# Ledger of designs, part 72: designed miniproteins, single chains

Each design is a single chain, and the fold is of that chain. pLDDT is the mean over its residues in the fold that is shown.

## One batch from the design tools (miniprotein)

Design m2485
Fold by ESMFold2-Fast:
Structure m2485 (fold): chain A 72 residues (1-72)
Amino acid sequence: GHMEELARRRAETRRIFREVLEEINKLKDQGKTPEEIAEFLRKKAEEVRDRYPQLAKVLENMAKIYEEKAKK
């Protein structure tokens, strides 16, 4: 890709990440457990992996943190 395409994908990644954080906040307000939030993050990471691999990695790391919180 071109430099412009890379800049665009980074901007789109930031926007999608904000939407994911908003959804996590909604799940917390609904009383969802850290385990359920981790499942949501893993599913979202898989969904965006092909188009936004850097975002998928961030979401996978967040899922791991939530899984560790669920473990005690």
Scores: mean pLDDT 81

Design m2486
Fold by ESMFold2-Fast:
Structure m2486 (fold): chain A 87 residues (1-87)
Amino acid sequence: SLEEVRQNLLTALEGLLASLEANGLLSPEIRALLERAIQAVRDNAPLEVILALLEELAAHLRSQGLTGQAAWVEEMIAYLRAAAERL
């Protein structure tokens, strides 16, 4: 269901935030973007808004040298697009 996709995304983004913070990799810019993305998901924002925030997050992760985390967010974007086509 769309609600299951939303909950999975929320858990994934909160996990990314916690992991980056625990490893000392969380810049103020990445924190702000993650918090904005988490809030958009919680507020049940339109998919296009959530996808735009995730694309901005992936770009900023790459700019900070966090290429593995960026690739993971890009995989999440692909999953959400595929899931939306099935709902």
Scores: mean pLDDT 85

Design m2487
Fold by ESMFold2-Fast:
Structure m2487 (fold): chain A 85 residues (1-85)
Amino acid sequence: MQEATAKQAEAALEELVRKYNELIEKLEKEGDFKSASMVRINVAYMKRRVKEAIAQGVPAEEILKDMENAEKSLETYVNSRREKS
């Protein structure tokens, strides 16, 4: 049986951070420095939370679920921005 591991959670976090960094670059190019700053703060908070959860022995499956919810929130945010212009 394949179960989510701390290594998988860390890999998923790196992938999500990469997507957020790409969004930050786009926002800064558009002159939206305020939104870019907000995304950076959220990324730092997520990295801290994931590292703490792994250290506390939280099941990796729960950590992955939380990251999936965060990715959906990011997608909703990006779509909202696109509708504005």
Scores: mean pLDDT 74

Design m2488
Fold by ESMFold2-Fast:
Structure m2488 (fold): chain A 57 residues (1-57)
Amino acid sequence: SKEEEIEKKKNELDRAVTRAILDGDLEGARQAVNEYKDYLTDEEKERILKSAEEALK
């Protein structure tokens, strides 16, 4: 289903953002969010970016 496709893409994004955080790469985290933007609401994008910024503070 479309919902299953979105869930898979969100899981891919979660892995990419987690890796960027572990690498200390805030720009990489932002790029990952932008790459998957079509699968995210604006609220979800802001939440993920804020989480990455706080983790790398």
Scores: mean pLDDT 84

Design m2489
Fold by ESMFold2-Fast:
Structure m2489 (fold): chain A 100 residues (1-100)
Amino acid sequence: SAADRERAARLLERLRELVRTPEFLEAMKALARELEARFGVKPSPLEVVIEAMGLVRHGEPSPLPEEFKELLREIMTLPLPLAEEVLDAFAEALAAALEG
């Protein structure tokens, strides 16, 4: 629906704002290092995002910022194709920020 697309756009913009903060990027780097240690391979930015989503979905304790966890919970209320579009776009923004 149009309302769901507007919600998705607002959630993505808030995620892009988080990607511009050093504290958030350090948290994402820490999660990436944990995944590399567990699986023996360097994770893609999308794999880091999927892991964060899994931690939030299962109520697992994590050092992730509370604002980010709340945004992920809101994304989980979107229709699945739209949630996937937001997460893909966010992973691309995260990749760019981690490289620059």
Scores: mean pLDDT 84

Design m2490
Fold by ESMFold2-Fast:
Structure m2490 (fold): chain A 67 residues (1-67)
Amino acid sequence: MKLTEEQAKELKEFLINELGMSEELAERAVELAQKGRLDGVAALLLNNGKSKEEAERAVRFILELQK
């Protein structure tokens, strides 16, 4: 499911400010979320040193944005 421009911005800001991701990694996560690849978002975070809890938090944030 495609995020709106505003939802994509909110996700990027969350990933950078709350989860401490770099701008480059946050942009990659937004691209995966835009493609509906929540599994890919979780894998990207885990492969870049984030915990399972942080990956789950990111997926929950995306699902809440889509309501």
Scores: mean pLDDT 83

Design m2491
Fold by ESMFold2-Fast:
Structure m2491 (fold): chain A 81 residues (1-81)
Amino acid sequence: SAAQQRARIVRVVDYIAAGYSPDDIAARMARDIGVNPGPGFKGVIAAYYAGGIGQGTLARSIATVLGADVGTVRRVIRRRL
């Protein structure tokens, strides 16, 4: 459902806001929402933390890995990051 997808987006964004490492985020995603993100996603999180990419690129990556609407992900990021 849309509510379940939003909850998954919020969970991932909250891990990033909490400052978990890319490896910890991947482990938490697998445990908590049943999604195993690849090395590309971990690289995007690392680049975001380093200031090499902005919230727009981060939003597209989260949307791709969760199969979610990028506009919805951008809105969650804007409110929580």
Scores: mean pLDDT 89

Design m2492
Fold by ESMFold2-Fast:
Structure m2492 (fold): chain A 80 residues (1-80)
Amino acid sequence: DSLLADLIRRELGVSRAVAERIASLSPEEQRELARLLREAAQTKDEAEKERLIEKIAEMLGISKETARRLVENYKRALER
């Protein structure tokens, strides 16, 4: 819904269009996205991190650079 999209936009620092796309995912897809974001934020393996970022980009239909920024914003949100 719009409230979930607004929360995602605020917390993850993404555009409204990206936040609305995330909010429109099924519960199963939202759980998978959360798992991918957590793993990408926590991994010390740069090759694994790039693989996870690519999966996030494909899942959301966004660029790899936008997905990388999303992971960085997610990591910063977890550290605050």
Scores: mean pLDDT 77

Design m2493
Fold by ESMFold2-Fast:
Structure m2493 (fold): chain A 97 residues (1-97)
Amino acid sequence: SHMEEELKELWKEAQDALVEAVSAVKGKEVDYEEAGKIIVEEVESFLEENPEAKAKLEKYLSTLKTLKEQVDFLLAVARIMREEKVTPAEAMVKLVE
């Protein structure tokens, strides 16, 4: 049960950080559902138009083997979005370049 609780807390931390980052970039408060939709739509749209960025991102993401590594990546994405006022896709590309 300790492992399940720790995994839930790590995932919640990433979700909370992404909600805050999306709210900061959009200049309005968004909930978890709206933030998720915005991230998915903006990332999918960007990667469809930028196949080289898609290939590079997919290669990088395939190296992230643990939930902790995946959460750390999402926390870094949220940080770059908040600090630089960039889209989730632009933040992801900066991390894999």
Scores: mean pLDDT 83

Design m2494
Fold by ESMFold2-Fast:
Structure m2494 (fold): chain A 114 residues (1-114)
Amino acid sequence: MSDHEINTAIVATLNQLDAGEISQEEAAQRIAEIILSTKTLEQKKNAFLSVLAAYGALAAARGEAAARAFMDTLIALIEPHDPELAAVLREAVERLAAGTPLEEVMRAGLARLD
């Protein structure tokens, strides 16, 4: 997938979740499938950034606990197929929950994926 296709697919899934058309579990499954379809390091980095932006949006709309539960489900779906990305996402979510700025967490996660 192109970077545009990855971001568009993640945004479309979140819009369906916000509209009540799909469950939180189905949204996590679809986003995991999008992430696991990435073939290059650059696509994986763009998926990581899109997922962190989605976490921030969910936390603002539904609260931190709901956003954390969504992310924990997503990470659990990714971990058997890409344990390195799952570990980077888990660390990123923990840092965001501790109050680390999103830009700093994004920068650190991108460096770990290099």
Scores: mean pLDDT 80

Design m2495
Fold by ESMFold2-Fast:
Structure m2495 (fold): chain A 104 residues (1-104)
Amino acid sequence: DDMSRASLEELAKTVAEQMGLDYEALRERFATASPEEYRQLAAELYELGQKKGIGSTMIMIMLASLATSREQLRLAMLVVGEKLGLPEENALRAADAYWAMLTS
């Protein structure tokens, strides 16, 4: 769904700007990351968000906008979910829900 993706990316760009980040540079780094690098980038984005007072839901929205595959989004949600103390199943359900929205 181009409209849902465009809306998500617009929101993500606004949040990135509030965090002092270049969204396009983030998009490139996440798109070219290995699974291990992707986990590290997701963790760093979450920690920076906490320092800037950005809520976990907004960080999850950013991670959803940056994912180029379902597998990447699942990795990101597992990292954030672990930091939030969420069960793995709940993190994976969240990833699948965001991915369905982005591909509808």
Scores: mean pLDDT 81

Design m2496
Fold by ESMFold2-Fast:
Structure m2496 (fold): chain A 61 residues (1-61)
Amino acid sequence: MGEELLAAGRPEEALEPFRRRIEEDPEDWRAWLYLGVALRAVGRDAEADRYFAKARELDPS
């Protein structure tokens, strides 16, 4: 699971599980958030910011 990979310090391996989660449920704002976290952890900050923006847009709060 992608969250376990992030907790284990393996953000590069977490990218694919979170992308798959978004593909299966594009309204899962947490998947967009976690993919952003993983992207930032691997140094892809600009890309991470786009995913964080999408997560905030979808957040029902």
Scores: mean pLDDT 82

Design m2497
Fold by ESMFold2-Fast:
Structure m2497 (fold): chain A 87 residues (1-87)
Amino acid sequence: LSYPEESLVKALLKVGEKLEKQGLYGHSKSLFEAAKNKESRQALLDLQRLKDYYQLGADAGFGIAAEQAAFLQAIIDEIKAEAAAES
């Protein structure tokens, strides 16, 4: 990924705050911990891999997997948008 680590840290904190306000505490905590540990790039890669895993399930005909893939893609898109704004 082409984003600086500091831009990703800021992006994870902003997206994490949005998720916390939406009651998505598990996802919010995961992003905050990754930012604190300077693992923001790894966290974004892990989200992309998890989305790709659910996308394979969606392509195989599992409708619930399609919803999970779309949800994860929305989080990834928000992180990338915030990181680009900080660059």
Scores: mean pLDDT 83

Design m2498
Fold by ESMFold2-Fast:
Structure m2498 (fold): chain A 100 residues (1-100)
Amino acid sequence: SDETIEKVRALLSEAGQLIYDALVAKGLEKKAKKFGDWFNSKAEEIIEALRNGDTEKAVKLLEELRAEALALMKEADVPEEVQRQVEELLEEAIALVKEA
């Protein structure tokens, strides 16, 4: 549904911004920029899958995005509190898509 797509987009936007801000705060501005470009590209692929009614593909893309984002945050030594917030936002997005 359009409402589900908007909610997923909002959750992805918040998750991406939290990671971006955490990387910038650590002085990793170039890494933050590259991450932002990659994350936005993946978010659009997820939204496109949802618009096409391909819920299974959207879930797989979200799970891949979550795994890669968590790995990046751990490698960059992002604070555990931020890692938990991002994980919760992405888990909520996955749950919303599975319910759609």
Scores: mean pLDDT 88

Design m2499
Fold by ESMFold2-Fast:
Structure m2499 (fold): chain A 81 residues (1-81)
Amino acid sequence: LREIVLSPQAQAENDKFAELVDEIVEELYEEAKRLLEENTKENIRKAAQLTSALGILAAELSIMGKDNEKIREIVKELTKK
């Protein structure tokens, strides 16, 4: 029924943290995609800065032992473009 990989309490805390991070990351991801779509030199530079910021965030969260798979996935998508 519920997640059984982690204790229910730990899973709930991770879910709340992931939701907050998701909101921030989704906003940054949408902005980066929008900038890349316009395909100007200035917008490409800004998109690269946003992608770098997301990469740093993913690395910091990884060091902290937090759930960060979604961020890594988004960074991978942005860097692949």
Scores: mean pLDDT 65

Design m2500
Fold by ESMFold2-Fast:
Structure m2500 (fold): chain A 56 residues (1-56)
Amino acid sequence: GPPVAAATVDEAIEGLKAADYPLADGTRYSDLTPEELKALIDRMAAGGRAGAEALA
């Protein structure tokens, strides 16, 4: 799954961009806009670990 060691959404965004982690649809985190990354992290926060795994 994606690296989720950040305490805040902004830290998580920076971590995901730095990791260049591939998503299930072939999109990399570094290829997403900050708005799309924030929406992704908001969904992960709402879904907890299960939400994070669904996005990997």
Scores: mean pLDDT 59

Design m2501
Fold by ESMFold2-Fast:
Order: sequence, then C-alpha cells, then structure tokens
Structure m2501 (fold): chain A 84 residues (1-84)
Amino acid sequence: SKEELLDVVRKIIERLESGKVKLTIEQAEGALRYLLDLAKEANVPQEVIDILEEGLEKVRKAKTPEEARQILLETLQKVYDLLE
C-alpha cells in the first residue's frame, strides 16, 4: 500500500540521517530495488516509480559509499514529498 511504502521510506531516511549506519553502494542499490518493487505493487503514481528508477541508475554509477548514500537520501526525500 501507499502508506506501507511511506512508512518504509520514512524509516530509511531516519536511519540514514542518524549517521550511525554506513551504507555500501550494493546496499543502497538493494534498498532502491526493494522500494521500486513495493511501489509497483502499491499502484503509486508513475512519477514515484520514475524517481526510484532514476535513483537506482545513479546509485549504480556511484563511485563511493558517500555518493550512494546522498543519492539514496535525495531519491527517498523526493518520493516522500510526492506521496505525502
């Protein structure tokens, strides 16, 4: 559901903003793939799916974990803003 997707997105944003978890590029990619699957099942607007797919492409091209973290955070913030 849209509410379930929002809850998962919010929790990931909070975890990333805490700074307590170091994220690998592979983990950021995995998170975006999971959210993309959840978004497709939840029948969210196409714009949300497009944002997640763009984020996934950017994360795959990231050269550092820090870059992947910033891309993931920015992508999730855009999704959160559109769904709320």
Scores: mean pLDDT 84

Design m2502
Fold by ESMFold2-Fast:
Structure m2502 (fold): chain A 88 residues (1-88)
Amino acid sequence: SSPSVEELLERIGRELLRVLLEDREAVERMLEAIEKEIESEDDPLTRRIAELLKRAAELALREPGEAREEIERLVAEIGRLMLERARK
């Protein structure tokens, strides 16, 4: 059976956390993509998700070990907002 939206978002969140903590090159590309698009985003929820993702990426590039708990909290908040958006 196909995974539910909730299961897919949980899987995406776990992979996002792995990338943020272990794949510096992917995080650098992610940050560049977010910075390019964030200023043109008119939807407040999508903009909030992008701002949280940008913050997580910035922390991961500067101090991933020291900021691990904050990065985990940001990823969890992103997941909650994405789930809320998916249910509307």
Scores: mean pLDDT 80

Design m2503
Fold by ESMFold2-Fast:
Structure m2503 (fold): chain A 79 residues (1-79)
Amino acid sequence: EATLNLDGPKTAKAGEQVTITGKASKPGLGVSVEFNGQKIAAAQTGLDGSFSINFTAPEEAGLLHIKVEGVEKATIKVL
């Protein structure tokens, strides 16, 4: 399993700017942010395994799913 160190908020307000950073154990891994089954942001881990994703939280309340290679690693609640 890939080790993931993730830094970001646990909650966000609708329309808020969100930044998520992290470092995975492997380079070239796909990182995605999904909301209601839609991919709203994506990045790939760099050669050192690091990544950064910047996005605007959806205008509706719900749950953001942060996934690495399709596997959920964290969630952020939109309030």
Scores: mean pLDDT 79

Design m2504
Fold by ESMFold2-Fast:
Structure m2504 (fold): chain A 81 residues (1-81)
Amino acid sequence: EEKLKKAKELLEKAKELRFEGNSTYARLEYEGDALSQSLTATVGEEAGKAARDKLMAEGEKKKKELDDKAKKAEEEAKKIL
């Protein structure tokens, strides 16, 4: 019972972390696309691409960090079960 409760809490935490990572990535993708369009019109295509790539790299990094934390929580839950 105690172990099952702890495992469920860890799995719920993992779901929250994965959701946060996906939401952050989606937001940064939207912001990156908007910034890319603006910079392409004012500075040039290369500047727009670089800005988008930078935000996407940040989004990927944050998503991976949160996915790694989620995986550790899932592994901990598996050890308890």
Scores: mean pLDDT 84

Design m2505
Fold by ESMFold2-Fast:
Structure m2505 (fold): chain A 104 residues (1-104)
Amino acid sequence: NPVEEETERLIEELKEVLRLLGREEEAENLDREKYEEIVREYEEDSRRLAKERKENQKVLSIEEVIEEFLADAKASLAGAYQVTLMHISGLPVGKEVVERLRNK
């Protein structure tokens, strides 16, 4: 089942990002139900941020974008999931955030 295989892969990738964040207990306890909760929070946050961006769009430097995603990943499980999605999708910002987490 390709959908199930992709979901299992995302859970494992998220576990690795959580371990890099020092959230080992959350990584080990990450099951399908908790993953689905994180995805819902991410979707809600994405809708809120999309509205804010339409109203108050500012041009950010690449460094400011990386620092914001790094801060979000440290602050919430939804932020960690967002960085995981960006990293596995091959986005340069996602790769750079994960590399900065590894080098601490």
Scores: mean pLDDT 79

Design m2506
Fold by ESMFold2-Fast:
Structure m2506 (fold): chain A 65 residues (1-65)
Amino acid sequence: MPSKEEIEKMIEELIRQTGASREEARRALEENNYDVEKAREEIIRKQIDEGIRLLVEAVEKVTSP
């Protein structure tokens, strides 16, 4: 478990690299045992998956974003 200050620094780095929200960055870190590289991959994967999911939903329902 890194210190609170280390976690904050990791969160800021992930936000800068991925554009994710602070909450998303924090959850990705927790899910990946506070590995910044793994957390970054997880955030990108989830962003791609959510983007595809939203596009599929929009195509099926023809709803606005």
Scores: mean pLDDT 76

Design m2507
Fold by ESMFold2-Fast:
Structure m2507 (fold): chain A 100 residues (1-100)
Amino acid sequence: MEKEEEEREKRLAEKLIEVARRIAEAIGLTDEKTILELAAALSGLLAQELAENQTLEAAEEKLEELLKLSDEEKRKLGLELLKKLKEAREKSEKLEAEEL
């Protein structure tokens, strides 16, 4: 089981980066920073999916669904993910200011 899980985790990580790259391409922002930010946001979404369904298979299916999205749907998703990342960053900054 452990060997299969390690191999599946590697495939999941690779697929996550591929989905992030495809979304970045759809919004016209192919810089490494944007791809990594999208991958981080998608990772957070997958963590929620894993907590709910408790299977790596559910995460893989979600990534496959995202790859099958139209360019327009990928563009909308990418913009929403970037907006959520910006909001999360702003919230972190506010928490830091409150601690000071």
Scores: mean pLDDT 72

Design m2508
Fold by ESMFold2-Fast:
Formats: structure tokens, C-alpha cells, sequence
Structure m2508 (fold): chain A 65 residues (1-65)
């Protein structure tokens, strides 16, 4: 779990998502909204397809718990 989360976190930092932005997204109490916000940032920052960005967001958030 920790290893996968760390790898995804490194990827997010490399595409320009800061720790501050990530904390802001994770502060939302609704997990589905967290996934939507994170997927949107990944799509915007990296140009990754929305469905792939959503899958990455879901993986990261699932490995957090």
C-alpha cells in the first residue's frame, strides 16, 4: 500500500501537482469528489485522458486507506 501510494505521489509531483494542492483535494469529506478533483488536476496538468486520470486518482485514494 505505502509503496504504491508513494509511486503515485511521485508521479503527481512530476506532472506539477503540489503537496498543497493534494492536501486541498483530500480535505473534501466526500471521497467521490476527491477522486473527481484529483482526476481533473491530472487531466489538466499532464494531458492524460479523463478516464485514465480518474483511474489514477481512484488508485491513489484507495491506497490511502
Amino acid sequence: KEEVKERVLELLKNIGISDEELEEILSDPDKEKQIEKLAKKIHEKAGIEEEVARAIAELFLETSE
Scores: mean pLDDT 74

Design m2509
Fold by ESMFold2-Fast:
Parts: structure tokens; sequence; C-alpha cells
Structure m2509 (fold): chain A 67 residues (1-67)
């Protein structure tokens, strides 16, 4: 599955508002994604590099799959 930068940003904002990720984690992922579409595998690697736990990564992917 491929996600647009806009979809990723929307999911990060929602997780931040739910208290599931920090602003620093959201900013790190946003910078790494940039304006390019990402695959689920690429996004999982970006999120791990940004310091997300496996629970946080699963929450991010679940949010994106619900869009």
Amino acid sequence: MIFSADQVERALVRLYLEGRITPEQAAAIGRAVGDAPVTEAQLREIARAAGLSEEQIEALIAELRSL
C-alpha cells in the first residue's frame, strides 16, 4: 500500500491529538517523508528511525488504513 504525504500528515496530527506520539516524533517522520508518497514498508522504517515503538507504528498504520 502507498500513502501520500498528506495522508501521513493527517494520521500524525490525529495520533498527536490522541496523545499517542510526541510533537518531536511527528516532526521527525514529517521531515523524513517530505512531499513524496511512501510505501507501508518505507513508512515503518522511517517511524522506527524516528524512535516510535512497535505499538506507535501499528497505531500509525491502522490510522492510515482507515483513511
Scores: mean pLDDT 85

Design m2510
Fold by ESMFold2-Fast:
Structure m2510 (fold): chain A 85 residues (1-85)
Amino acid sequence: MEKLRKIAELASQLAKVARKATEEGRYEDAVLAQKIASLAFKAARAMVAGDEEAVQKYIDEIKKVLEKSKNPEAQKLGKEILEIF
């Protein structure tokens, strides 16, 4: 339960980062931040279901998105999500 709450909080912060990026015309940053949040929820659902293969797949995808993202806040939040798993 506590891990799911932390993931939800970090994903909410990523949604705020994405909204600010959209308002500033930084659409690529917004898309990448939203993708990290979406993948984090998918990984959390797979973890609850005991699907270790799906968890690893989503974690690897988050890592790939972080390599493409140049937004420091999105990188920080994404790394914090990875530390929960």
Scores: mean pLDDT 82

Design m2511
Fold by ESMFold2-Fast:
Structure m2511 (fold): chain A 99 residues (1-99)
Amino acid sequence: MMSREEQLKRLDEALAELPGVRDRAIEQIENSELKPELKEVLLKAVEESTRALEEFLKWYKEALENKVPQEEIDKKRAEAVAAFAAKAKEFQAEIAKLE
């Protein structure tokens, strides 16, 4: 379990790195030899996951700065992690249909 100070530092680092990670993922997909239909699915997944993660991390940072109870932060974080896992599973199923 991370301290509040450690969480804030990691959130700042993650938010700073997100645009670069997104851009590299897009570049790798665009430059791959994958079918166009599969590239569209992957690009959509990168865009949606990056946006959702950025929105969550910004909320998380503001919640820590505003001293929102740790229990509420932990609950929302757990819900966000579960939602991300569910979306990743849907993404894998969509890829499997395209082969």
Scores: mean pLDDT 80

Design m2512
Fold by ESMFold2-Fast:
Structure m2512 (fold): chain A 88 residues (1-88)
Amino acid sequence: MEATRRRTQEALREMERLVREARRLGREHPDLRELLDRAVRLAERGIEETRRLLEQGRYREALLEAEISIGMVRIMLGVARMLARKRE
């Protein structure tokens, strides 16, 4: 259980890093701001749900929620980066 809790906390830090990355890209590329704001909202919702599951002692579900949210946000950021390159 301790190892799963630590992995979940690491995933929460990764989601916080992705939020900062999405906000940075939105400032650099205002035309992509709507997509990047959606990525931020998705990551923030994932953080909230993961913390809720941790508070309930549902450590495996918390880790799974965090990993799914990270994957989805990474896809959105990847799309944003592709679009940014095409517009330059």
Scores: mean pLDDT 85

Design m2513
Fold by ESMFold2-Fast:
Structure m2513 (fold): chain A 74 residues (1-74)
Amino acid sequence: MEPSPAAVQVRTRAVEALTAWFKENGIDETAPLSPEQVAAVRQHVRAVVEAEGARRGIAPAELAAILAELTAPA
């Protein structure tokens, strides 16, 4: 599994968006998220990954892999 340069950029943008989202919502990075917060985070990350993936022409399988990694339940 080799991440394309575009996939690396999508992942970086998603992580940046997630960090910004935590700051905007005043969420403590060390505190456990509520189920509501987890759902909101997953929705936000998915939207960012899908939008950036579409802009960069990421393959559906590669996009799905990035999404799965960023929305993992851990």
Scores: mean pLDDT 72

Design m2514
Fold by ESMFold2-Fast:
Structure m2514 (fold): chain A 119 residues (1-119)
Amino acid sequence: MVEELRRLAEEARRDPEKIAREYGERLVELLKDDDPAVRQAAIEAIGAIGEAAVPYVAEPLVELLKDKDLRVRGAAVEAIAALGEAAIPYVKEPLEKLLEDKDEAVREAAKEALEALLK
């Protein structure tokens, strides 16, 4: 699974619109996987797709900002930054709430994601 997702991320860098259309729904399913390593790898594949993924994944990524696994939450904020301005309507308020998170790394990632999206 993780290795397959890594190959999808490489393919997404060559043709992001095609991969978003073909695998968007499958990636959303993998965001709900019991294994946090699988969820993280799916988030990284979504980040590699970038802006083309917004119509398929913006709302599920917002849910992952509240995930119990700190690694998954951090990966989600990084992927949201990669989605760009098109993600702002879906992610701005959840990211602002994460600026008050107990985990400093999550707060720093949320700040970085907000700064990247607003620029």
Scores: mean pLDDT 78

Design m2515
Fold by ESMFold2-Fast:
Structure m2515 (fold): chain A 98 residues (1-98)
Amino acid sequence: LEEKKKKVQEFLTEGMLALLDVAFVNRKERLGTITEADRALRERNAPKALEGLRLLELMIIDRFNAGPAARAEAERLRAQMGPEGQEIYELYLEILKE
């Protein structure tokens, strides 16, 4: 159980750190100060940031939203996740069963 929790936590942490990097690069782009190194960082980190956000959204839907619209949104988000994200979401569901 604790090992499963750790994996979910690490995935979310990595995604959120990647999101911060993407957000800072997007700010530099708006200010006209973006560099090629910034663009490369965003390209590397954007997929991980999106995966972390999708998992967080799934967790929020599971906790706070019930009904057909919430279920449809959860299915949409899950379909957009990559293999690692899908595996981590399955671990999250396994934790909830215990």
Scores: mean pLDDT 80

Design m2516
Fold by ESMFold2-Fast:
Structure m2516 (fold): chain A 74 residues (1-74)
Amino acid sequence: VEELARGLTDADVDALIAALEEDAEHSPPDLRRRLLEIAEAIRNGDVERVRELTADWPPEWQRRLVAAALKRRE
């Protein structure tokens, strides 16, 4: 995860946040709320919150989202 975070650019993180917010617009209320919370947690570098919100997601997706939050925390 930390190694993945080092490979991400600010533009990659911004694109991921934008993609989550775009998906949220077209999602059912429960999923929309969670996608927006994940986007906000990434923007704030809140690694622990991203882990909580994505604990039930595929490990590959969770690692990528956590890496984005780690990069933003820098």
Scores: mean pLDDT 80

Design m2517
Fold by ESMFold2-Fast:
Structure m2517 (fold): chain A 75 residues (1-75)
Amino acid sequence: MSPEGKELKAAAEAAGLKNVAAFDDLVFATRPSDGAPVLIYRDEEGNYVVSLIGDDGKLREGKGPTLEEALAAAE
């Protein structure tokens, strides 16, 4: 597991996400409110990027300097 993947996994667990699994520099997790799958990674600028499917079935993406900000932006 890459150092980035390990840090992302720790951040996802700290943010309260469930079923957190890290693959290299990517993290897959589950949003506890609705069970929606979440994909998390860091971009070249060091921002967190979150991709999820909203309740409307549309892909939502959030980006921010913290995982909490990226998750909020994806909602």
Scores: mean pLDDT 76

Design m2518
Fold by ESMFold2-Fast:
Structure m2518 (fold): chain A 90 residues (1-90)
Amino acid sequence: MEKVEELLEKLKEAAENKDVEGMLKLIEEAIEEVESFSEEELKYLAKGISEIVTEIEESGKLSQKELQELYKAAQELLLKIEEILAKKKS
């Protein structure tokens, strides 16, 4: 949990600072590490990512291009989490 909590805290900080590059880098790092996470950690990460992306979208503070880049990266992470969770259930 500590690694996932730290990652989500860094993502929230980057979002507050409008650091799109920082957010994309953190999401890419998460994608590389998701196979090492437990089922509980993966579910927590998925929920946290979805909440952060929704808050950013509702804020209206990012450009359309920045939102598209962030949304694409977040969807890639969420899809990979779903695939890993499906494999763990089988």
Scores: mean pLDDT 81

